# Designed miniproteins, single chains, part 39

Each design is a single chain, and the fold is of that chain. pLDDT is the mean over its residues in the fold that is shown.

## One batch from the design tools (miniprotein)

Design m1340
Fold by ESMFold2-Fast:
Structure m1340 (fold): chain A 55 residues (1-55)
Amino acid sequence: SASSLETLARIAAAEFRDRYGASEAEAEALRQRILDAPSVEAAQAIIQEALGRYG
């Protein structure tokens, strides 16, 4: 749901910024990618890609 994507986007962006030292711009870009995801599963894949090996 949109609410689930919004929650994932908020948490992932904050973690990317706070734990991984990403810039505010990088965190916002991740947040937008998650919000644009067609499903929660797609959003989870985006998060794993951003925080893992693939940029």
Scores: mean pLDDT 77

Design m1341
Fold by ESMFold2-Fast:
Structure m1341 (fold): chain A 97 residues (1-97)
Amino acid sequence: SLREETEIDGLALNKIASLPRSVETEAIRFEAIRDLLAKSTGAQKVDFDAFLAALREQRPLTPLEQKALEMLSDPEVREKAKKIYEQLREEARKELQ
């Protein structure tokens, strides 16, 4: 259900937030955000580029966030981050079921 998927997404984000900060964990977090934005609907729907623009207006990016975004321009890095995010979503799904 949409509610169950929202709970899974929230738990997966909490798992990412609990990881030690690194370029790798920031890359995973950005791929999680990209996935969530792609799933969003209605008047609040924004794409990832618009999200990043709004974030930069609110605060400077950290060095780890900046390096993660640079590395995510590489499709292989992006695919690795996406795979780790999908593993965390699967763990979250098992915990909620």
Scores: mean pLDDT 82

Design m1342
Fold by ESMFold2-Fast:
Structure m1342 (fold): chain A 98 residues (1-98)
Amino acid sequence: MEERLKKVEEEIRKKTGDPSLKLSKESLELLLEFEESDVEEIIEKLKELIKNNTEENKLIAAYMSGLIAEKLRSGELSEEEVEKIGKAIEPLIEEAEK
């Protein structure tokens, strides 16, 4: 588990371009759980992140969006599932665009 948490943190640092980025253990565990989650679980987790709109939660949402794109590319997610997830994170995106 600890080695998997470190890998997730490294990937986020790579995608954000911030080598000093540090996430809580809870956030890293949520991201690991997301990798094994179905579409419905992903949507529920995104709704929970939106309820507590912090900078850390915005980074998690951005990383999850990257994982969704990866799953779409691999054929694990349909276009309809991607749209459904996108609608769930729309309020968080609107806050970021202000």
Scores: mean pLDDT 67

Design m1343
Fold by ESMFold2-Fast:
Structure m1343 (fold): chain A 116 residues (1-116)
Amino acid sequence: SPALRVAKAFEKGLLDAGVDPETAIHYALMLYTALKGKELPEWAEELAYDLGILVGRSKSVEGAARYAFELLFALINKDVEKAEKYLKLIESMVDLSDPEVKAALERIKEYIESLK
């Protein structure tokens, strides 16, 4: 299932960012439920991993997860303006000097730029 692969990538990102397994599984299942039955592009899995890193390193996992889901949905729908809006909201919640955050942001910005 494409939805399961994307949700598992998001979970891995959360775990790699230091989020506890119970919290990581909770948000991964939430994402799976939202994506179930949808056709997803191949890049959605890599994007979900990067979003997992950002959410896991944020000041609020709950708040950042909401913005991350909206960002993912915007990019799937090729809504560049909405994607840029939610990325800026996520950037306000993370430490921009963190190397893991910087790397994830660079990859996400590349996905957004590819749609221009």
Scores: mean pLDDT 89

Design m1344
Fold by ESMFold2-Fast:
Structure m1344 (fold): chain A 89 residues (1-89)
Amino acid sequence: SAEFEAYEARAREVAATLPPELRELVERAIELRRRAARAVEAGDEEELRRYLLELGRVLLEIARLMEPKYPEESAAGIAALEEELRRVE
């Protein structure tokens, strides 16, 4: 849908600020999410399960790489989110 396309475009914008190895993993996550969405539309539960499992593995790999290598960037993102939450409370 147009909403998912807009979300993917935003995810790519964020990925462009990341090192190449992380950007590559983000692109893979986007593609797996698209394939999962197609499997939902087709009613293919086996393909859906397969793509969701692979997506989960890619997301875990991103989390592992972000934590030890880019703690400052992760901390900045968390701090920005906390600041925005404080403004709306």
Scores: mean pLDDT 69

Design m1345
Fold by ESMFold2-Fast:
Structure m1345 (fold): chain A 61 residues (1-61)
Amino acid sequence: SDYEKKLTERRNKIKEEAEKRKQAENDSLQSYLTSLQAFNDALEAYRKKLEELRKKIEELE
């Protein structure tokens, strides 16, 4: 019936809006995780530089 179709359409619209909100939340979370990964990468790069400096000190004392 037309009434049932309207109810189904409204339900679908609500679900579509919910999915769009979930996507926006996931995008925000991914951005945050990317920032954390960049920080961890920088920290590992710093550790490697310290190892290189230690080797140079050992070789060139």
Scores: mean pLDDT 85

Design m1346
Fold by ESMFold2-Fast:
Structure m1346 (fold): chain A 79 residues (1-79)
Amino acid sequence: DLDRQSGDYYRELARLAREGNLEEVAERLRHSADSLSGSSDPRDQQLGRKLEEAARAAREGNGEEAARLLEEVADWLDS
């Protein structure tokens, strides 16, 4: 689902992270990163790494950091 890789999708996840829904955010980001792990495309590999960083922040309870990283992902996808 390519729509899940859009900037709007990751801005929505950033909102959820700020609301404290960190477990759901971490789970969704892990699933997205896992789907990208088999890609040979450098852009997909970079996206996967960014999503892993955001998922880690969410798992560590750092909702504001997770939101920041997700907004960076959204901006990167829109550029």
Scores: mean pLDDT 79

Design m1347
Fold by ESMFold2-Fast:
Structure m1347 (fold): chain A 80 residues (1-80)
Amino acid sequence: NPSAQRSGELLQKLLNQPSLDEMVELAAKELGLSPEATEAVRNALLNNQPLDYNGSPEEREKAQEALSLIVTALVLKEEK
């Protein structure tokens, strides 16, 4: 599954990032998010809220993937 493999690789990279901003920038680069989608992900993380973004279905899927992986990385870092 190419999507699962990509998500796993991105999660590993996110775990090595020193800050939330670096995590957001890395996810945006790897998934090809627009600046608007990237800001929506950043706002969701900073406000501990669900993704609030009204873009294309493809952009929303990528933004949701980025948000989910960053949240997972933050939880894993907190447990260590």
Scores: mean pLDDT 79

Design m1348
Fold by ESMFold2-Fast:
Structure m1348 (fold): chain A 93 residues (1-93)
Amino acid sequence: MEKLEEFREEMAKHYASLASDLPEAEVIVKKEKEERKKLDVYGLAKEAALAGILNVLGEKAEIEVKAPPEYQETYEALANAAYDSAKKYAESL
């Protein structure tokens, strides 16, 4: 579990460094209850990575992003990349 948290942190920092100029987006985290958060790219990447890890552990978590139209595709791509990378890493352990 410690290695998974370290991987999440490094991944979130990496994506934040690539997209620091993007505005905050509304992120809907779907687990047992839906939570709405206003997150920057770092926060989004960290939540998406956690959802990927939880999926590997047999718990269903999903993320929906509500960004301004000009950034929506970029935010979805970042969330999907963080989710997929974390899922792949967790499956390798």
Scores: mean pLDDT 78

Design m1349
Fold by ESMFold2-Fast:
Structure m1349 (fold): chain A 102 residues (1-102)
Amino acid sequence: ALAAEVEEAFRLGYELARQGRLDEVLERVRELVEAGTPENRLKALAIIVGVAAALAELADTVEARRLAGEIVGRALEAYRAGDGEGMLEAAERALRAVAAAL
């Protein structure tokens, strides 16, 4: 079911970000965005949300939680617009912030 795949994508982004496996996260988002289907873009969005959740927990500051929310908002706007480049930019921003918090 798509709902289960979206949940798995969220968990993947969250777990890999917590482990510092940032290049693997970015590659997975890129692959899903490049596949170009609405379902794959939704999975890419879920991964980005998972990374943002990891950022909020790793840094545990009001500023990090605010940044995580901003990243999720930008990724959702890009997803709604069908903007794969915007989704990749949101992912890169999230991963850069996670790297700084590790």
Scores: mean pLDDT 88

Design m1350
Fold by ESMFold2-Fast:
Parts: C-alpha cells; sequence; structure tokens
Structure m1350 (fold): chain A 84 residues (1-84)
C-alpha cells in the first residue's frame, strides 16, 4: 500500500535526522572534553582524568543512542522497499 510505504519512509527520515543531531552533539562534547583535559593536565592531573572520563562517557552514550536510531531507520527503509 502506497500510504504504508510513505509512513515507513517518513519514520525513517525522522529517525535519521535525530541520529545526525545526536552524532553532531557527541562530536562537540568529545572536542570540549579533549580541550578541558589538556588544560587541566598542566594544573591538576586527577581533575583532568575525571573530566576526560566524564566527557568520554557522555560522548559514548550519545553515539550509542544515535547508532540505535540509525539502525531502526534502516529497518524501516528495508520494510518500505519490501512492500514496494
Amino acid sequence: KQQQIQQLLEQAARLLEESDRLSKKALEIAEEGNRLKREYEKIDKEKAEEVGKKKREETRELLVEGSSKAVEALSYVVQALVLS
């Protein structure tokens, strides 16, 4: 059904857009984390390690969430292709 195919593609597009936003945010956080860690390494090595680890964990969580949404989007695209 044409309407069903359109709905699946619209859902896929929405999920891919969300995945892209999360990936971009993850890269920004990773860059900020690397900058802060380098600044703190010259002042307080323990604080540098804490900040670096926290920012790495935040980045990883966003990338995992983004990847999950991208995989779900691909599933909808495949379903739309099978129905076409």
Scores: mean pLDDT 84

Design m1351
Fold by ESMFold2-Fast:
Structure m1351 (fold): chain A 63 residues (1-63)
Amino acid sequence: SAKREEAVRELRERLGMSEENADRLAELYEADPDLAVELLSRNGGLSREEAERILRRLVEGLR
């Protein structure tokens, strides 16, 4: 999925995140969206809006 590939690439380029860790983050977002957004925002230096955008694209690409 183009959406998933773009999200994985952005996470890799901005945070050095592996595809495996991106998939784990997608699982967290499905289980607890607020926690996933909070963790990505705080640890990644991203705004909550940017974190949510990336996570939504990642999950939409897996569905």
Scores: mean pLDDT 79

Design m1352
Fold by ESMFold2-Fast:
Structure m1352 (fold): chain A 89 residues (1-89)
Amino acid sequence: MAQALAEEGRAELAAADVEPLEREYGLLAIEAVELLPTDIEKAKELMDKIAELAAEKVAAEGKTEEAEEVKEKLTEKGHKLVEEEAKKL
């Protein structure tokens, strides 16, 4: 029930007092989880692309060192999320 899990995750994220970027990333990660019943590898690939786009945005703001950290953190978090949710299926 990836769809039900995704909706629960969205509700949790909406109630959480997190940074706007983390909230936006979380919503996109939940969308990737919805793909788990269909294509786990594609879900991971989407997470990688999301991490890259987030890092590019940070780099464009002149925070190049933070951009690399953001990319690494979001890629790891995304892959771990996809793998953990896939194991629950």
Scores: mean pLDDT 68

Design m1353
Fold by ESMFold2-Fast:
Order: structure tokens, then C-alpha cells, then sequence
Structure m1353 (fold): chain A 79 residues (1-79)
């Protein structure tokens, strides 16, 4: 995924949150994380949940920088 596609994804998540469509926002994040994290094979279900929660928080705050989000997810997943 490139930065522009990721920015669009976060904007869609933020719009769903603003419309109080939290289940749809969560599903979009889960689909994204499942695509990335299932392929890695080394991440636990707890780490997946932390990644989902981190992305929801960052989308709500309007963060669009892929590096900032990636760093925040990695930080949340560290033991």
C-alpha cells in the first residue's frame, strides 16, 4: 500500500467515526490489518487488537502520515 492509498483509507475510517458508524470503521481497519498481519504470521491476536485500537485513535485525531502511524503501531505492539 502506498501513502496516498493509506491516506484515503484513514479518511474513510475517520468519516465513518464522525458518522458514528463505528462497526464499519472497525471492519475496515480489521480488513487492512488482516491483510498485513496475517501475511507476517508472527503477530498474536492481542497485537492485532492493539493495532486496530491504535489505528482507530490515529484516524480520530486526523493523522495521515504513514510513517507516524506505522511507528505508533510498532510502539503499541512492542512488549
Amino acid sequence: MNAEDFKKFLKEVKELIEEKRYEEARKLIEEFIDTVLEKSGDLTEEQKEKAIATMLELAEKGEEDLQEITDAIIEALVE
Scores: mean pLDDT 69

Design m1354
Fold by ESMFold2-Fast:
Structure m1354 (fold): chain A 55 residues (1-55)
Amino acid sequence: AAHDAALEAARAGERGVRLTGDVIENGKTVQASAVIEEGGLPDADVEAARAALAR
């Protein structure tokens, strides 16, 4: 996914990582953004963010 490096940085404890991606809502493409404010996120939270933004 395009956000892999940013998600790995967030897992490694970097703060303020911004993730962006396109999501489809009701048949329209919508730009989605997520900002990871806290470093050292658990793997489960990182993978949830990756899944949400990569599709």
Scores: mean pLDDT 53

Design m1355
Fold by ESMFold2-Fast:
Structure m1355 (fold): chain A 97 residues (1-97)
Amino acid sequence: SLEELLTLSEEEKEKIIRRLEAIRKANISDEELAEYLAKSVFSVIGEKIEGLINEEEKKELFKIAKEAALANLDKSVEELVKAVYDAIVEYIKKKLG
């Protein structure tokens, strides 16, 4: 199913969390942190959705992921990653049914 295809493994989730923790320690801007998180989640999901959405939809999805990250920067690392992941999955489900 689409849900099974889009599910992050515990290893994939751990890698994203570790990357985000490292970037937070660098004291970068909220905009840069949100962009980095969106890129990290999208890199993992992107391989799973290759061929399922077009290039314009990929750009829109990245924007949605970044906006979700910005809205949740005050959350824990795990909650922030989940919020971005959930936004990406919701968009893909909306486009594919």
Scores: mean pLDDT 78

Design m1356
Fold by ESMFold2-Fast:
Structure m1356 (fold): chain A 85 residues (1-85)
Amino acid sequence: PPLTESTMDPLSGVEITRRLLDLAELRAYLRRLGETRGLPAADAEALLERHVAEAGEDVPVPLLVSPAPEIQERNVALLLEEARL
């Protein structure tokens, strides 16, 4: 299975779950996007560093998380766009 996290809905390609991800969960999610959707590791690291700098290590990140390929692809595109700004 592509995702095993209990808050994900694997049955609907259009349903997205909003989760509060801690730093370790966020890192795991970004790594998974790199493995499945081609998000570059350097961009993933830059986003993690930016989050820690702006919000802090102990602040959970609200993120739209879905096993749907189209949502994951949109997330990669948005993250790449933000990393360039």
Scores: mean pLDDT 58

Design m1357
Fold by ESMFold2-Fast:
Structure m1357 (fold): chain A 59 residues (1-59)
Amino acid sequence: SELQQLINRLIGLKLRRIGLELDLERETDPARREAIQAEIAQLDAEIAQLDAQIAALEA
């Protein structure tokens, strides 16, 4: 179902975000830290969109 596919995508994005947070903790270069933070921000936006789509389908 569409709902199950969105939930699976959400789980995948959250796992990727955890990986980026771990990379950020290990990274000492300011420019690379900024790039990782930008990637986390993009994932947060994608997660928010998926959360909204899931909520709409469950309404």
Scores: mean pLDDT 89

Design m1358
Fold by ESMFold2-Fast:
Structure m1358 (fold): chain A 95 residues (1-95)
Amino acid sequence: MRKKEVEAMKKVLEIIKKGLEEGLSAEEIGEKVKEYLEKYPFLSKEEVEEIAEQTKRNIEEAVNTYGREETILAVELLLEPDPEEAQKKWEEWLK
């Protein structure tokens, strides 16, 4: 992925993690992701809306399947910049 795409994705994941920790709904988190992405001129309005809707859907599915705390842990693993440390966290999560 291009550097700007990686940075935007990390920020989206940070918004998701913070929203989940604050007890926000998937809809509220999706709205925050949309607000963040709307400030970036490299995405169209339609692309921003599609990303926000997909984010909302993914959060709803994850929280309903695994619960909020386990969903937060999964997002933390995705935010790990070191592949070796990410692997260690995945191994611990699977225990």
Scores: mean pLDDT 74

Design m1359
Fold by ESMFold2-Fast:
Structure m1359 (fold): chain A 67 residues (1-67)
Amino acid sequence: SLSSLSGVVTVTIKLPKGKEGILDKFPVTFISGDPLKGIYTVEVDAKDVGDLKKAVEAAGGEILSIS
């Protein structure tokens, strides 16, 4: 997407209940979320995407999209 060209990416993440606090440990900009479904959309610097992905996967979540 055009947002990727600015050095930030939009990431949509699925997290298990009680694991949403992981997003507070990263320099992310919160865009939207549905706590009942555990789905969150954030903007993050492209350089930090790999660390965010590892933390999400370690918590039992998954990355749904990166744009």
Scores: mean pLDDT 79

Design m1360
Fold by ESMFold2-Fast:
Structure m1360 (fold): chain A 76 residues (1-76)
Amino acid sequence: MPVRVTFVPTDPSKAADVAEAAYKAAKETPGVLSVEKDGNKVVVLAEDHEAAVAAARAAIEAAAPIGPLEALLEDA
């Protein structure tokens, strides 16, 4: 079943750079169907839970040297 992942930067001073890193990493993850920016939030639609977890890991790892990022996984 498709899963939505919403990435939210938690430091306003780093939010734009963190969102950009998360967007790029999620877009390159296999099984990701779409990636969209909503301000400084990044919304990902993944084909299944495995792809959603992979996208979350990739985005958090890419954002880690820049600033804090939270990921919320929901059934889509």
Scores: mean pLDDT 83

Design m1361
Fold by ESMFold2-Fast:
Structure m1361 (fold): chain A 91 residues (1-91)
Amino acid sequence: MEERVRRAAELALRALDLVLEYAESPAPQPELLEEARRLAEEAERIDPELGRIALEAIEALPHLPPPEARELLERARAEIERLARERLEEL
């Protein structure tokens, strides 16, 4: 259980890091978003809640201007870290 939570959180946070890199880049590479989605989907297969938070943030990106997109990604990251911390402390 603990290793699954850690793995899902790691994948979800990596996905958000790639999306942040894409959003902040002056020359964004579409491959970063593709890799982020792949990692978030893998996280969702391991832990549906942690992975879903990452996927929802990635899916919202095309509908938000860059400042709002960054705020959404930061909130998603904080939520993933909080939930993973809570679950690991209960195990």
Scores: mean pLDDT 78

Design m1362
Fold by ESMFold2-Fast:
Structure m1362 (fold): chain A 93 residues (1-93)
Amino acid sequence: MAGEGAYGGGMTGALNGGPDRAVQGSQIGMEKGWGSPEHGKRAGDAGARGALAGTDEEQARYSREGPKHAVEGGGINASRGAMEGAAQLGGSA
């Protein structure tokens, strides 16, 4: 359930509000999913996929760093990577 919340939050944010909403959704989803490495990795993967749906440059960067953070970084690294990727697409609020 918590992992599903993290995944769904990021995706719902991206679909309904674009990159900036993806950041918000990912953060909320990750906070609900935080507590285990598995949930952190799923949250990071969701954010990475959101970022990859954006620009070609963002896809190239995140395909190298996003998966690494989601798989190897776990917890904080996955969350940071996901939020950074989504934020880059949205720019400044």
Scores: mean pLDDT 46

Design m1363
Fold by ESMFold2-Fast:
Structure m1363 (fold): chain A 89 residues (1-89)
Amino acid sequence: SSQDYYDQGVQLQQQGNYDQAIRLYDMSIDLDPNYSQAYNNLGQVLQQQGLYDTALSYYQKAIDLDPNYTDAHTNRSTVLTQLGRTDDA
């Protein structure tokens, strides 16, 4: 299931196996495109790889799917801080 792939991705992410974690999060999203947690964690992996703009887009996708997703908002804020960006109009 989507959750099974997500759970396996979390284990691999915790082990630092980012390539395999990305694959499992992609498989989770393929089964359930609205699984906000998978987008959030894919963002985290990409952030850890230094791909900040790509991570930001995935955190935004997680927020768009679940506007009350506190972790995704926190992660987005962290990326914006790392980029030294203000929310310029």
Scores: mean pLDDT 86

Design m1364
Fold by ESMFold2-Fast:
Structure m1364 (fold): chain A 90 residues (1-90)
Amino acid sequence: MEEARRLLEEALEALRAGDVESAADLALEAAMLLIEAGKPEEALRLLLEFMREADRITADWSPEFQSRAAALLTAVAIRTIGAIIDKELA
């Protein structure tokens, strides 16, 4: 879905600007769109791509900001997995 890809690109742009909270929100929106469309595997692939790119973007950040980013990005991953489980088991 082109909209989910657009949101992913916007999330990565927000992260490059240092806005971790907006990046997390946009990445979650992208994943939720794919889950609602019945594409949980694509949602996981998109999330994995986002997490890999986030690692690259934050590699040169201070340890404190890396830790904060990692915590928020981990929360996005947990919420995405939880949403998939909830939808499949409902």
Scores: mean pLDDT 82

Design m1365
Fold by ESMFold2-Fast:
Structure m1365 (fold): chain A 82 residues (1-82)
Amino acid sequence: SEFEELREKILSKVKDEKAKEKIEENLKIVEESIKNRDFETAIKKLEEIRKILEELGISTKDVLELETLVGVAALKDGVEKL
């Protein structure tokens, strides 16, 4: 899945073990939130991941791609309810 590919790309760039663990936990919450159609929680957790990556000097490109994926999922959910 696209989510799993982006998750692996993000985690592969993080060398700090504690930061990697927090990012992995937040990514798990993002995946579960998307499944539960809780897109607000998904976006909030992606923002937390982005801040961790920025503090570590790591590119946020893959997080922005995940934010786009969440946005597309939210739009599809909205259209299905119409």
Scores: mean pLDDT 82

Design m1366
Fold by ESMFold2-Fast:
Structure m1366 (fold): chain A 80 residues (1-80)
Amino acid sequence: AMAEVKAEADKFIKKLKEQGEKLNIDKSVIDKIIDWVREKVDSIPESLSEADQKRQLSVIFSAASIELSGEWFEDELKKR
């Protein structure tokens, strides 16, 4: 059900925001990643099985986590 997909996305977004704040990443960058997650979640077809919807969520969440970590890592490298 789309309600479960959105609930999982909301939980992930909250964790992503908390992690970004802990890493001292700029709010504008965190917000951009969150907006991308929301757009991708909204693009998940309602016709997919619940298992396939969860697989799509996993891919989206992994990509967002990698992007957040990459932003922090690039900023740290620039300080060297």
Scores: mean pLDDT 81

Design m1367
Fold by ESMFold2-Fast:
Structure m1367 (fold): chain A 96 residues (1-96)
Amino acid sequence: MLKKFEEALEKIYELLNKYLKEHADNLEAQMTVGVIELVLAVARTLVKKGKISVEEALKFMVEVLKKLLEEAKKAGEDPSVIELIEEIIKIVEEVL
């Protein structure tokens, strides 16, 4: 489980880095990536410290990212932002 968790995080970081390069002049894109990176950092830190299980971390990440997706849709964010969040949720759910 831990190996699959780290592999999922690496995939998400690669996706976020690609998205930032393609949207370097977009503040909303940068802010959305920043929020996602913070969620990943918190989840990883808690797992590494043995405070929560990998499964609990993945479930929490999905819950927070789905809330971020709802807020992005309500705010009328660019479709690329919505697609990014949906793709990241899919990566996390595939490891659950």
Scores: mean pLDDT 83

Design m1368
Fold by ESMFold2-Fast:
Structure m1368 (fold): chain A 78 residues (1-78)
Amino acid sequence: SLTEEQKKIEEAIYKALVELGYDPELAKTIARIAASAVLEKGATTPEEVRQVLRELGIDPETADAIAEAAVKAIKELK
């Protein structure tokens, strides 16, 4: 289901952000927004995910970490 897919992507992004030193509550908020946007756009490649994150105004370092985590999670869903 879309809810389970979003949860897996959200968890992967959250872990990546916490590892980068983000506050857990902020990381949770960013992860939820990013996971939702990625799924809404149907982004599956690193380039597509980075484009979505750029539209959300996310900085390049954070965008790279999110793209890596999200793409890995998406691949594991298949």
Scores: mean pLDDT 80

Design m1369
Fold by ESMFold2-Fast:
Structure m1369 (fold): chain A 76 residues (1-76)
Amino acid sequence: SDSELIAALERYFKEAYPDEYRPGVARRALDAVRALGDPAALEALRKMAQASEAGDMAAAERAHRELLGVVARLAP
């Protein structure tokens, strides 16, 4: 569900980037990724959430870098 995905991503951002963290970052990231309409971006976001739920911060960070790479290629 969206609520479970958002909760996992909020935990990742809070733990990985505590100085930059603001509540709602996961909801904004999900909305932005959905607006892109790219399946690779959405899959990378799902991998981040799954790794965060498993407590695998290294895997979550790798998936986050994958997402950033996809977004960079899609930006005009």
Scores: mean pLDDT 85

Design m1370
Fold by ESMFold2-Fast:
Structure m1370 (fold): chain A 79 residues (1-79)
Amino acid sequence: MEEDIAVALVEIYTAIAKLMAERGDFEGAVQALEKAADIALESGNEEGKKIVIDTAKELLPHADEETQKRLEEIIERLK
């Protein structure tokens, strides 16, 4: 089902975001989370939205001010 594929893609992109952040690539992390957010919004999948929000919140305390603003924008889009 499209819904199952959407959740799998969200999980893949959020995993990429975490790996990017771990190596200090917050630009790559934000880009991956934006892609995950787009997939969750297009599919209307509440579980996918929750995964993206939870991941963005996890990254917030480790990010610089510019990256924190982008992560907060992602969270706001998914509410």
Scores: mean pLDDT 83

Design m1371
Fold by ESMFold2-Fast:
Structure m1371 (fold): chain A 74 residues (1-74)
Amino acid sequence: MEEELKKLYEEAKKVLNEEDVEKLERAIVQALTLVQDGRVEEAIAYLEALAAKEKNPKLKEFLERMVELLRKYA
């Protein structure tokens, strides 16, 4: 999971602007905090809500990829 998230973040830095990279980084930190607390379903719901509200289709795709990654380890 950690290596897969790192690769996703590195890919995002190449295609997203600085503001959207910072949004993705904050989403990763919050999701991992929830996962560490055993709140995996809340982490998934949080990321799905962010993806649904996201106007940038590229950032939305990265948020959806994180949802699928967390589901794989839930």
Scores: mean pLDDT 82

Design m1372
Fold by ESMFold2-Fast:
Structure m1372 (fold): chain A 60 residues (1-60)
Amino acid sequence: STNGILARGDVEAVVAAARADPRVVAIVAYPSNQTVLIRSTAPREELEALVRAAGGEVVP
C-alpha cells in the first residue's frame, strides 16, 4: 500500500518537498547522514522524481 525511499541531500529541501505532497504518510530525517526516509502512497517512480527535483539523490 505504501512505497519507501531513502534520499540523500539537503535534508531541509527534501523534507519540504515531501511535506508538500499529500500522499506522503511518513518522513524520518537523519541529519547526521544528510538522509531522509520517505513513505508515500505514490508510485516509487514519482517519489524518485520528487527527491531529484528537491536536489537529492536516491540511496540504492
Scores: mean pLDDT 84

Design m1373
Fold by ESMFold2-Fast:
Structure m1373 (fold): chain A 68 residues (1-68)
Amino acid sequence: LTEEQLRQLIDDLRAWVDWAAGTLPPEQVAELRRLVDEAEKAFDEGKLDEAYRLILQAMERYVALVRA
């Protein structure tokens, strides 16, 4: 992934979580937002590998929740 692709992925997932906030339990939405915020912080600090790992964790959790 490039920095631009990682930034786009963070933005996209935040939008997906915001869209799903009306249907998912509030505690799960809060946890997803925390993971996205941690990924954005890591990205801002230049820790691209950590940002990528965090965003993958958020995506995995999001998919698990929408499939449940």
Scores: mean pLDDT 82

Design m1374
Fold by ESMFold2-Fast:
Structure m1374 (fold): chain A 65 residues (1-65)
Amino acid sequence: SELERRLAELEAERDRLVAESTKIDNQIKKDPNNKEAIKKYHETGRRLLQVQAEIDRLRAELEAR
């Protein structure tokens, strides 16, 4: 279904953002004054929250069948 396809796309995006967040977190641990990495970390975190909210919404729609 269209909902299941969009859910899979969002789950893939979430997985990419989680991997990116982990990579950035490791960079910050090596250089805590890396302002670019800190900025990207916050940006990635905000995107993760948005993607997770959309996943939760689509999952609720699938369960309402």
Scores: mean pLDDT 86

